# Designed miniproteins, single chains, continued (4): the designs that were tried, part 58

Each design is a single chain, and the fold is of that chain. pLDDT is the mean over its residues in the fold that is shown.

## One batch from the design tools (miniprotein)

Design m14122
Fold by ESMFold2-Fast:
Structure m14122 (fold): chain A 60 residues (1-60)
Amino acid sequence: PYVTVEPGDTPKSIADRLGVPYDQISINGADIGEDVVFGQDGNSLKAGITPGRKVKVTVI
């Protein structure tokens, strides 16, 4: 399952779009390393992640 990142996306917005609780998702992006697409606050997109990229989503 892949999700296209949209401007302003957060773990919560992606979880809401998928219909799962936001605390039960793990998100990995291509070309970012470290298995995360969000910054240290967990809400902002990490530097270098562009809206329109597809990221792999796993339900924990």
Scores: mean pLDDT 58

Design m14123
Fold by ESMFold2-Fast:
Structure m14123 (fold): chain A 58 residues (1-58)
Amino acid sequence: LVEDARKSLAAAEEALAKGDYVAALTAAHHARQLAIEAGDEELRERAEKLYQEALAGV
């Protein structure tokens, strides 16, 4: 779960860097979900921050 959350977070960062805000939103949302299931508050907070950045780009 933690490793999967990190992979989704990395995918969100990559999509955001490429300007693909829709893909970034999807990956960030998935990372948040996995972080919640893993109980990792740091990953959840990072995923929520990326989600907000992607939303601002849409």
Scores: mean pLDDT 79

Design m14124
Fold by ESMFold2-Fast:
Structure m14124 (fold): chain A 80 residues (1-80)
Amino acid sequence: SLEVVQRVGVHELAPILMSFGVPEEVAEEAARLFAELQVQGASMKEALLKLKEFLLSKGVPEEVAEKIVEELAKARGVEV
């Protein structure tokens, strides 16, 4: 399927973020931001960088934000 394996859906990303301890409200906002960036034509690297910046701005610890980005990058086959 075209681009299906390249994107993280809002309903898929939010549960992943919550599994790392991100609050539901922040996880939903982050998932929406990530989807919007991909719709706007951002690369996976750019989307992951902006996701990390957003999580840090919401008080998510840097170690947790880095682990989230690493796991998403691994799932999508990209280096960050």
Scores: mean pLDDT 75

Design m14125
Fold by ESMFold2-Fast:
Formats: sequence, structure tokens, C-alpha cells
Structure m14125 (fold): chain A 71 residues (1-71)
Amino acid sequence: SLDEEIRRGIADLYVAIGNWAMEKGDYEGAAKLYEKAIELDPTNKVAWENLAKAYEKLGDTEKAEEYRKKA
């Protein structure tokens, strides 16, 4: 449906911007962007994997493991 297509498209954009933030070392910003992607599309495996990696970089191992299980 159009709503699903729009939400998935916006989620993909949040993932792309989050990936850019990761490349720049902005792990806090990246985590927030991946969280927005997951709010829009909780089936986005890449967003869950990269959110786990962002929290690992932030030193939050517990959150990293929880999010990795969702991927």
C-alpha cells in the first residue's frame, strides 16, 4: 500500500543518513536516526543491525546485544 511504501522509503532515508553519521563518528546521532527508521519500519533488518553497532560504539553493550537479537 502507499502508506507502507512511503514509510519504508522514509525509513531507508533515515538508515542512509544514519550510515553517514556512523562514517563521521557521530554514533549518538546515528543511533537516533536508526531508531527513527525502526519506528517507521520495524522490519528493517539493516536498521536493527546498525543500531546495535552504534550502541556498541557508544559502549552500551547491553543495548547493542538486545538490538542485535532483533536483526
Scores: mean pLDDT 88

Design m14126
Fold by ESMFold2-Fast:
Formats: sequence, structure tokens, C-alpha cells
Structure m14126 (fold): chain A 59 residues (1-59)
Amino acid sequence: LRSDIERARELLEEGRYEEAARLAEAVAQTAKMIGDEESAAEAERLRREALEALRRARE
């Protein structure tokens, strides 16, 4: 999970917002299933950040 969270953050920094949001959502769901509240919260924050960045992005 930590590796996937770091990957999502890297995608966000690279401007790959849709991929970052999808990965963060998947990580959040997995973390909730295994009871990892800290990782779930971190992933949900990344997902919200990626979606907001996507909304502002221009292509």
C-alpha cells in the first residue's frame, strides 16, 4: 500500500491526474477492506487532490 500511495503521488506530480485518481481510489478501497485506516485516509486525500488538479488542468 505505501508503494502504491507513493506511485499515486508521483503520477500527481507528473500531471497524470486521471491515473493518480484511479490508483488512489483503488488503494483507498483496499486499505478499507484490510482495516488500514491511515492508508485509507492518505489515499482519499490524494484522490481528492488529483481530482481537483484534473478539474483545473488544461490539455
Scores: mean pLDDT 79

Design m14127
Fold by ESMFold2-Fast:
Structure m14127 (fold): chain A 61 residues (1-61)
Amino acid sequence: MTAEQLQKLEAIAQELLPEVEQLLEQIKNSPPEEAQQLLEDFHKKWAKKLAEELGIVPFTS
């Protein structure tokens, strides 16, 4: 990885941490089925963002 890619990863991680905290709070206030959907949506969003920002291929099509 280049230094620029590392900086982008660090910026994404800093953005991701408060989003994870928000997600956990939402999960605490949601029924189990809804919590599972929130986790799946979060994972898909994060995977897509990493692929776009870092130029890596997504794990799924």
Scores: mean pLDDT 74

Design m14128
Fold by ESMFold2-Fast:
Structure m14128 (fold): chain A 58 residues (1-58)
Amino acid sequence: MSEEEALKKALEKKPKTIEEAVKALLEAGLPEEKANAFKDALEENQVDPLEALKRALE
């Protein structure tokens, strides 16, 4: 499964928290290393998880 497919599946679950977004990405098949990097980026930039997932797909 591609990283883009994992992001799309995570976005479909409409996560409201960083923890929910990371869980959705892991369930969609994103490697833990990449999911953790995404978590760190969200925490550092204080961005809404839905907005971050949407932007990652654009």
Scores: mean pLDDT 76

Design m14129
Fold by ESMFold2-Fast:
Structure m14129 (fold): chain A 66 residues (1-66)
Amino acid sequence: MDEFNIAAVKATNEVLDEVQAALDAGDYDRAVEILRKKSEEYEKQGDKLLAEAARTIAEGVRADAA
């Protein structure tokens, strides 16, 4: 169980690395799109917690860009 959660967190960290690269480049639209797609994937997998986390970060990025 915990190993599965660690793998999911690691995958999320890799996604956050891509998001951070987009943010560093000033490409907020790309960062939000990556996070939204990942949130949808987590929702389909039934991982509500990771989906909520990704969506919350996307909302924060969008609000900062607006």
Scores: mean pLDDT 70

Design m14130
Fold by ESMFold2-Fast:
Structure m14130 (fold): chain A 80 residues (1-80)
Amino acid sequence: MREELDRLVEEFKAKMEEIKENYEKKGMSRQEVLQKAKDAVYETDVRLTELAEAGAPASDVQRAYNEVAKAVKELLKFLE
């Protein structure tokens, strides 16, 4: 479960970096960036909930949520 949580966080961070790169290189609109970020957050939340229900430690799940929230805040600061 810890490895699965760490992988999920890593995948989310990679997705945020992909969104940033597409914004800079392809002229993606701010609206498209925000929509892609919301979709990624929703998908990650569903998977974190499934891992929590499967018995992942609450502290490890909370750590994963904190890392996801941090990555989102970094994306929002980048868009300012």
Scores: mean pLDDT 83

Design m14131
Fold by ESMFold2-Fast:
Structure m14131 (fold): chain A 103 residues (1-103)
Amino acid sequence: HMSAEELIKKAKEALENGDYEKALTYYQEAIRLDPNNVEARELLYEALLKIDPNSAFAYTELARIYLEKGDYEKAIEYAQKALEVDPSNPVARALLEEAKKKL
């Protein structure tokens, strides 16, 4: 069987080749094999934004991931991007406030 690490490598290769749909498929399978893989989740939402750069959902999930990683500056950046797309998004506002309190 293909490991989560092998799937992530294939997804990164697909992303570099501009095959965003294939990249999403590989990242989704990697997450199914290892749901706690923060890197795979991060890369999935980054690939999703290459397909749909106005996805408030993808921005909020990236903000959550960077908050989990302790990268508060990145968490703030992505939460602000989510609010640029959807100013009324309560999840993005909550994540932004949480990240700012950690600085």
Scores: mean pLDDT 85

Design m14132
Fold by ESMFold2-Fast:
Structure m14132 (fold): chain A 70 residues (1-70)
Amino acid sequence: DEAEKYLELAEKALEEGDYETALKYAEKSIEHATDPKLLARAYGIRALAYYGLGDEEKAEEDIKKAVEAS
């Protein structure tokens, strides 16, 4: 599943502190996600990437989307 592979890459980028790469792969995971649980996880990872980049407003919006998807 492409969405899962992109999510794994996003999680790895977060672990490395590479928030820009984490954001890119989380976005790709969201584009390919068909499962609500996977979509919720992808929005959660994108929210963490936005926090790392200092964009709290976008992070909070993605947290809302993660809750809505779950």
Scores: mean pLDDT 86

Design m14133
Fold by ESMFold2-Fast:
Structure m14133 (fold): chain A 57 residues (1-57)
Amino acid sequence: MLETARRALELGKEYLAQGQAAAASAAFHEAVVLADRAGDRELKEEARKLLEQALAA
């Protein structure tokens, strides 16, 4: 779960770097859900902030 959440976060960052905001937001949303299930509040907050950035783009 935790490793999968981090992988989703990294994938989202890669999509943002490529200008794929919609794909990035989907990956960050998945990272939020996975981090929440893993109980990692710090990772969840990081993913949530990146999700907001992707949705604002």
Scores: mean pLDDT 81

Design m14134
Fold by ESMFold2-Fast:
Structure m14134 (fold): chain A 76 residues (1-76)
Amino acid sequence: SLQAEVDRALADMYLALGKKLMEQGKYDEAVEFYRKALELSKKVDGKDKNVLEGLAQAYEKMGKTDEAEKYRKEAE
């Protein structure tokens, strides 16, 4: 459907933005966009391993080890 195509494109854009924010050291903002990408991916294709790994890396960089471990396990 058109909605699924839009949601997939938006998820890809949010994932790309999250990665750019990670490169800039803006880990809290990266988490925000990765979470948006994850919500859209769940509607269309289920969980996105790349998004989950991005969340794990961002939380690890912020010292939030419990959250990082949670998302790493979900990415497996």
Scores: mean pLDDT 84

Design m14135
Fold by ESMFold2-Fast:
Structure m14135 (fold): chain A 58 residues (1-58)
Amino acid sequence: NAAEEGRRYGQAAVDALKAGDYQTAIENALKAFRAFREAGDDEGYQELVDAVNAAANP
């Protein structure tokens, strides 16, 4: 299920970003955005954008 896969990769990206592992964060974020795009889940895509922005600008 692409939307569920996007949520999993998105969480991994946010967790990696908080840990300072930027390479892992970028890789998982790209996978998450691709999965949300494939699922047509515009809300999931936007939620991930907001979460990444919040984590990058605490």
Scores: mean pLDDT 83

Design m14136
Fold by ESMFold2-Fast:
Formats: C-alpha cells, sequence, structure tokens
Structure m14136 (fold): chain A 75 residues (1-75)
C-alpha cells in the first residue's frame, strides 16, 4: 500500500539523516546525498516528501544538528 511505501521510505531517510549528521568530510556527505537520490528514484518524489514531512514532526528532527535540519528545510 501507499502507507507501507511511505513507512519504508521514512525508515531509509531516517538512517540517511543520522549518517549525514555523523559525516565529518565532504566525501561522506556526498555518499549520503547519492543514497538519498537513489531513494527518490526508488520511491518517487511524492512518497519521499511525505516521509520527510513525517520526520519533521518527529522527535528525531530535534536531535539533528542545525546543519542537517537546514538541509532538510531546503528540500
Amino acid sequence: SLKEKIDEAEKEIRKLLERFDAAQTPEEMGEVALEFRKLVEKYGPAIVAAAVHRLFKSDLRAELSPETRAALDAY
């Protein structure tokens, strides 16, 4: 179902946000950006946007660095 795909995308994006927040180099950040692009290709932009919106309402957003939150806000 659509909900199941959004739930799966949310889990994958959550992992990528945690990896991006932990990234120390431009190379590590680039790898996360590439994986995010693959998720958009896999699920489509609408499902990814829905998953990102759910994460914005979650406690996880508050645990991320200001830089990672700014990147999410730019999406």
Scores: mean pLDDT 76

Design m14137
Fold by ESMFold2-Fast:
Structure m14137 (fold): chain A 65 residues (1-65)
Amino acid sequence: TTKLTALKIEMIAEAIEAGAGVEVREEGGTLVVTINHPDEEKARELAARIRELGAEYGIPVEVRF
């Protein structure tokens, strides 16, 4: 299992626990994550967590809403 796959799995797990819909795409070595959640505060909290995970894995992540 690659670091990229592990990061994707962990990000999806965090999204499920937050009750959010997410779409993950790979663009030029960056993971682009689009978050859909009816609560903007929860969306922002999830975005911060996803960015933290990206930093921990050393993989660039861009979060969109």
Scores: mean pLDDT 82

Design m14138
Fold by ESMFold2-Fast:
Structure m14138 (fold): chain A 88 residues (1-88)
Amino acid sequence: LELEAEAVKRVGELFAEATPDPELAKEIKELAEALAEAIRAGDWEKALEYDKKFAEVAKKALEQMSEEQLAALRERLAALAAEANAAQ
């Protein structure tokens, strides 16, 4: 739960950093933090609700990103996945 909550928060931070719209970046960060806390608390009903909202906002952010910004985000997500895999 803690490891999963931290992973969600880190993914949210990467999306927020890659998002050119500061209001949308703030919303992504807040939703990722809310989702992480719901996971940490074992509140699966809230976690599902925040996950759906996060996915919708993240989709809007991706639609606003340039090809270069998308490539940078993809690289950072791959690095995060590699770090998680290396922690085994």
Scores: mean pLDDT 78

Design m14139
Fold by ESMFold2-Fast:
Structure m14139 (fold): chain A 69 residues (1-69)
Amino acid sequence: EEELAEKYKELLEKLKELAEEAKEKATAEQLRKAGEEIRPRIEAAIEAKNYEEAIELLIEGYEKAIKEA
């Protein structure tokens, strides 16, 4: 759907901004740890074909890495 594409674009832009902030504030190890913790939930979202939720979980992982830095 067109609405999904627009929503994905917005989420991807937010993800990009958080990734840059996390790169400045968090170590590679903190990013990896946050990613591993979130991975099962991301995989479940992908299996359910809920790609929007998968992107939101990635955003949550980056935010957690930044918070722990």
Scores: mean pLDDT 73

Design m14140
Fold by ESMFold2-Fast:
Structure m14140 (fold): chain A 64 residues (1-64)
Amino acid sequence: SLEERLDQLFEKIRDPSLTPEEVAALLAEAQRLADEIYQRDPSRKEEVMRRLAEAVELWREREA
């Protein structure tokens, strides 16, 4: 499912071996999937947005 793919992407973003460039690419894909998820189920928007915010925080840590 789209939610399962998004979950897998968020888990992959947590991998400390990834470069900031790789994490940015995964975040772009996660944003695309998130948009598709809440177009289909608007009730999931808040949950998906919170998870995107968590992933962005991990990306910011790598950019430091």
Scores: mean pLDDT 75

Design m14141
Fold by ESMFold2-Fast:
Structure m14141 (fold): chain A 64 residues (1-64)
Amino acid sequence: VSEEELLRGVADILLAVANVFEKKGFYEEAKKIYEESLRLAEQAGDTETARLISENLEKVKKKL
């Protein structure tokens, strides 16, 4: 397994966790987890996942 595959996997897990926090209305916590997920997705070169995370992050920021 490559480093990029591991980073992508962790980013996907964090994205799922952030989504749960967002659905429960914990926007500040969701924001922090989305930011970490975005950083890892960008390190993995996963531009599609990074774009999706960025969109969710902007939505959460509007609710703060």
Scores: mean pLDDT 84

Design m14142
Fold by ESMFold2-Fast:
Structure m14142 (fold): chain A 93 residues (1-93)
Amino acid sequence: TKKVTVEVDGHSVTATVAKGGSATLTITFEAEEGDYIVKVYVDGKLIGTAVLKVARGGSATAVLEGDGFKVTITAELSEDGTLTVTATVEDTS
């Protein structure tokens, strides 16, 4: 069992993932179009970063692997400026 933290633009969320388990983490905040750096930590150690380029009404997806985890990150920016970043975390170890 490990703690997985996803951080974007100073916002963060943490979940505990059991061996062979999965979790979905979601961060929602008001944002403008642009490039967003998503950072993924396992037990406080940075395992990877993804750059997501988002436009209003659009989405972007990236996949990160590290420390026995696979993380699928999707960022969606609504027409009204709400950015939703969803990370699906899978323990593959």
Scores: mean pLDDT 86

Design m14143
Fold by ESMFold2-Fast:
Structure m14143 (fold): chain A 101 residues (1-101)
Amino acid sequence: NPELLEMLERAAPPASEEARKRMEKAVENLVRFIRENNLTREQVAAMLRSLVEAGRANGDSFGLAVRAVALGVSVEEVRALHDEAEEEALIERVAEVLVNA
């Protein structure tokens, strides 16, 4: 799914070909999990919110990377993000792309 891969590359640019392949496989596994469990957009959005909250609680560069992936944006964009409504809109967009993948 090119849209998902573009969002992930924006959030966590792969440092190597091996990192890119691991990312692609993680996306395939997540999409398969969503499909096999018939998860709704609302359920996927709830999972993404949990990841964003976990990333905030972590408070380090790893936490920022987790938030970036869940929101489908770069780490720099996460640092600039101060609006809860913008964050929620990003979560809904990522959930929709995942469900439709």
Scores: mean pLDDT 77

Design m14145
Fold by ESMFold2-Fast:
Structure m14145 (fold): chain A 68 residues (1-68)
Amino acid sequence: SFKETLEKIKEELEKDPRFKAELIGDDTLVITSSGSVEELIGLTLRLIGDYPDLEVTVEGNTIIVSKK
């Protein structure tokens, strides 16, 4: 399910202490970075590459992942 995909992304990201992820409902993942904006952009590009059906939005130090 889409929720299972978001939960897997959360689990993988939280292996890096610079990232915190929160699942909002069953369809949205909010990722907060304590790293640089360049690191956050790099993560965004990896997510789009690995999961092309995801809508990924970047605002400051936050990435918002939802269903396209």
Scores: mean pLDDT 79

Design m14146
Fold by ESMFold2-Fast:
Structure m14146 (fold): chain A 68 residues (1-68)
Amino acid sequence: SKAIENLKKRLEELKKLGADPEYIQKVEEHIKNAEKAYKEGNKDEFLKHVAEAMRIYRKALEELKKKK
């Protein structure tokens, strides 16, 4: 899935930027759950986990902006 590939790239960006490990773990967990849901054909769970991963990613970026 292109969405999962994009989320994995965003996860690597957070790691390079030194984001809080808690946010990194939560994004990774939602990516794994989205990938599982995609393989099982569960579209609702897939979309839910993709949305949550993106929400946490954006929150992690906002927190990084405040750490100057």
Scores: mean pLDDT 83

Design m14147
Fold by ESMFold2-Fast:
Structure m14147 (fold): chain A 74 residues (1-74)
Amino acid sequence: PLTPEEREAYQQAAIRLAKEIVEKGDKLGLSESEIAKILQHAFEVMRRALYEDGLSVEEAYRLAKEEADKIIEK
């Protein structure tokens, strides 16, 4: 389980990631459905990095952002 500080950091990182993906996807002309799928995938990457790989919130955020960018660029 995350500490209270890690939970807060994770929540803030998730909100930031969501805003970035939505904004970038909208600017690139992606549909709402396409953006939703990218968000779902990015959050799963962040969850796995944090809970399964034992990475920091910042590292998990970075990996999730990189994965989202790869999908958006397809």
Scores: mean pLDDT 82

Design m14148
Fold by ESMFold2-Fast:
Structure m14148 (fold): chain A 98 residues (1-98)
Amino acid sequence: MEERYVAEATAKTEHPDASVLVEVFKDGKKIELTDEEVAETGASIRLDREANTITVKVVLPKEAEGKVTVKLTIVSIRDGQLETKEVTVEADTKKEIR
């Protein structure tokens, strides 16, 4: 089954210097994202190829002991239909989305 993902990750935090890293996998193999597939802010990706796992990691500066909320919106295309999934990720935590 062919699946294509468009993923958007938005970090919501009281600390402006929080960063969000998004990694994409296909059958356990990491897909290297091109500069065109990653927004300049690093918080949005568009992937026009097969993927089945998306990992989001949130990094806080050392002075930020607060909670960071990352809203990740994933739009997948399966058999010509669009599916949307929203996930909340806590600070300094990796979460796999399948």
Scores: mean pLDDT 55

Design m14149
Fold by ESMFold2-Fast:
Structure m14149 (fold): chain A 85 residues (1-85)
Amino acid sequence: MEELRERAAELARRVAEAVAAGDKETLKALIPEAEKLYEEALKAGDTFSAGAALGSLILAYEALGDKEKKEEALEKMKKLSEEIK
């Protein structure tokens, strides 16, 4: 759990920095890392890290203007939130 949470925090910082800088190239490179972290977190039952990875994906897709992928990530976040309740 600790490793996934640390990776989620690092990913979130990198995504936030790239969004602030308008660095779309870096955002495109970070998306596969966020997707991998989301899958690994779900497999481990780490809903916190899975949620953090989805948050990073939502921010990245919003900054890239990818509405369809953003909506997919938002729907996954909604489902994850329902599981936490």
Scores: mean pLDDT 82

Design m14150
Fold by ESMFold2-Fast:
Structure m14150 (fold): chain A 91 residues (1-91)
Amino acid sequence: GLEELLENTPLIGVLSFSEEDVTVVAIKESRDPDAPITISVRKGGKRATATVPNDPEAAYEAARELAKQLGLSDELIERVAEWVREFVERF
């Protein structure tokens, strides 16, 4: 049924900072509470990706680590991590 289709539909969030050529994508594989979150951070030609449990704090720490690996500023690291936490809290 429609409910089954909606529960199995991926949820995608995108955050972009065009001035610094940074893009963040967060994907929840389904609306299931146990569905993992895949986080991808890009800066220019470099990309880092991680998959984490559906937990806001785990997603925050993973996003922070990915942003740090790509050499984002401390301000952008926190903005990316907080946005990903909010995405996970929302779904």
Scores: mean pLDDT 79

Design m14151
Fold by ESMFold2-Fast:
Structure m14151 (fold): chain A 69 residues (1-69)
Amino acid sequence: DLEEEIKRYEEEIAKKPSAEAYTKLGQKHFELGDYRKAIEYFEKALALDPNHELAKINLEEAKKKLEEE
């Protein structure tokens, strides 16, 4: 259940924010087609870890999807 996974990562972030948790949350919003929220969460991941490769790749993909709509 995608909504339950989103809730789980939101709770994880509330207890201990991390680049990985933000990246996972961004990926779940991307799967929902919410590219604006996905971008926001990937940017939050990069604010915590500027060298997080997965967040960088996913951010660029989400930006491209937003422009294609």
Scores: mean pLDDT 83

Design m14152
Fold by ESMFold2-Fast:
Formats: sequence, C-alpha cells, structure tokens
Structure m14152 (fold): chain A 62 residues (1-62)
Amino acid sequence: PDLLAEVTEDQVAKTPDELSLKKGDIVKIKEFNLDGTAYVENLKTGKKGYVDVKKLKLLKEL
C-alpha cells in the first residue's frame, strides 16, 4: 500500500530525477531505496521524483 508523508524541509531538485518540494507538502511514497532516497508523488502538483527520506515524516492514518 502507498504511504503518505509530510515534507519537513524544502528540497530543490539538482537532477532531472529529483523532485522540488516545499516544507509542508504531502507526498505519496511509491518506493523506498536502500540508499536513503524514496520515489514519491507530490499530491499538490502530481509530479514524481526522488527525495531524501530524512526530509520526510511518515503520516499516521489514526
């Protein structure tokens, strides 16, 4: 199942595969990678890309 996370700090994309994100954005996590990155979709923009997992806070549904 897809997980939701909140972006905890701004990210500016440095490569075409990275996603630019604003603190407070909600992203859907598609995949976790062993190198500490996640492939996510920004729910506000619909754009997909990689983000550092340290910049994400997993949301609890309950």
Scores: mean pLDDT 79

Design m14153
Fold by ESMFold2-Fast:
Formats: sequence, structure tokens, C-alpha cells
Structure m14153 (fold): chain A 108 residues (1-108)
Amino acid sequence: LPKSLIDNPAVQLTLLGLARYYANQGKYDEAIKIAEYLIENAPEEFKPRAYTVLGEAYLKAGKYDEAIKYFEKALEINPNNKTALRLLAEAYRKQGKFDKAEEYEKKI
């Protein structure tokens, strides 16, 4: 994909939507590849969205440690990302870490 195309917000949103579509279909490897491509090639301001989708794909795949890692990366860039905060709390609940889940839920 030419750099001029990936710099287009419509292309970025289409690829993000495709990654979410594959994650919802249980095609986690395809979702991960697209989200990683966006992290590597999209403008900096778009990367929190890509990290959030990557974390969501890992969460749906039952890979909670990886999900937490990528939600934390999204929050390093935007600490007020309510979607990342909510999904991070969900990942901690899935691990049985209820105190950690409540900590992040209070930030929403």
C-alpha cells in the first residue's frame, strides 16, 4: 500500500473496520496483522485507535496479557481513551483481577 494512501483517514478507518470485522469473525490472526500494519504505517494520532483494536483482538482471542499490554500502549498516548479504559478493565476482570478492573473503571 503506497504511503499516500495510508495517510488518508478514510483508508485508515476502512482498515480499522476490517480489523474489527475479522476479530468479530474469530479471524484473530488477520485482525492482528491489519492492526499491526496500522501501528507501523499510520500517522501518530491514529495509533491509539490501532492499539485499541489490536488489544480488542487479543481480548476476543482469550490472550489477556497481550490485550492488557496494547490497551496500556493506547493509554500512554491518550490517558482519557474511554474505550481503552473500559476494555482494559474487562481484560483484568477476565483474569480475575477485580481490584485492577475497578481501578480503571473509576477513570471512565
Scores: mean pLDDT 84

Design m14154
Fold by ESMFold2-Fast:
Structure m14154 (fold): chain A 80 residues (1-80)
Amino acid sequence: MLREVGLQLIEEAERHLEKGDFEKAKLKVKEALGIATLLYSLGDLEGAREIAERVLELARKLGDEQLVKEAEELLRKVEE
């Protein structure tokens, strides 16, 4: 369920990015990062990693340095 919610948010972010709606894309990426963080807290390391990797890719495309940093930090924690 939570992985599916995170993936849906990623798909919505990608659609907004394709349309050039960077603000809506950024909001959806932030929401997906929140889901990845929740998955990590619940011990779903694989789900957290899957969503966080996609968040990182989108954050880089958006040029959002803060989102890039937050996604990289979460991925580092998952790999420990």
Scores: mean pLDDT 87

Design m14155
Fold by ESMFold2-Fast:
Structure m14155 (fold): chain A 71 residues (1-71)
Amino acid sequence: LTPRQLAVLETLDRHGPLTAAELARLLGVSRSTVRQTLAELYDQGLVEKRPGRPPRYALTPAGRAALAAAR
C-alpha cells in the first residue's frame, strides 16, 4: 500500500462509509486525487462502492485485513 492508500483506508475505518468529497475534505486533498486512490483500492478489492448520488465507499473485509497488516 502507498501512504495515500493507507490514509484512505484509515479514514474509512474511523468514519465509516464516506463520499469522495468527504474523504477529500478529511485528507486535505483534491476530489480527483481521492477518486484515483479509491479506484486503485477498488481494483484491489480493498474498498466497496455503495450506490447513491454521490456514491459512498466502505472497507471490505480484505481492506480491514490489509490495514491491520500495514499497522
Scores: mean pLDDT 84

Design m14156
Fold by ESMFold2-Fast:
Formats: sequence, C-alpha cells, structure tokens
Structure m14156 (fold): chain A 67 residues (1-67)
Amino acid sequence: MILTFSTAPTTDTTKIADYILNNVPGAKILELTRTTIKVEVPDSLVDKVIAEVTKRFPGVGLSSVSD
C-alpha cells in the first residue's frame, strides 16, 4: 500500500519520515516535500501506520491510500 500524508507547513516532514523508517519494517519513502509524505508500507501495517502518524504529529492527515 502507498499512503500519502499531508501536513501544515509548520510540521517537519523529515521527522515524520524518520519516525516511519525507524518504526515500520519494510517502509519506503517515495516522496517527501514540505507538506507531503508519500510512503510505501506493508499492507498488514497500513492501519497501524495511519493511526500512529496521525496521533504523533498534530496537523498531519491522510490524503490518499493506493496500491
């Protein structure tokens, strides 16, 4: 699954990417901008990643989910 997260410009997207890479086995960052993170994660971890990222980083929301 590919997850796209959107965030406010005040949020450091590199910290979000670092969190995912350090805590989600098999995750791969596909795109990183000032306001957007696109990450590929194992299907079994999708719901957990969405919940943890949105909980830990205020102002981060899920924009899209795709295969």
Scores: mean pLDDT 82

Design m14157
Fold by ESMFold2-Fast:
Structure m14157 (fold): chain A 55 residues (1-55)
Amino acid sequence: MSKEEAIEKLIKALELQAQGKYEEAEKIAKEVAKQYSDDEFDELLGEAVEKYQNS
C-alpha cells in the first residue's frame, strides 16, 4: 500500500466514523496500521485528518 492509498483509506475511515459506522472505520484503520510503524501511522492519520477537515 502506498502512502497516498493509506491516506485515502484513513479519510474514508474518518467519513465512516462521522456516519456512526465505527466497526467499518476501525477495520480500515487496522489494515493501514499493520503496514506502517506507529510513528508512520500517526503521520498518515494526521495528514488524513487535515485533508478531511479542509475538504
Scores: mean pLDDT 82

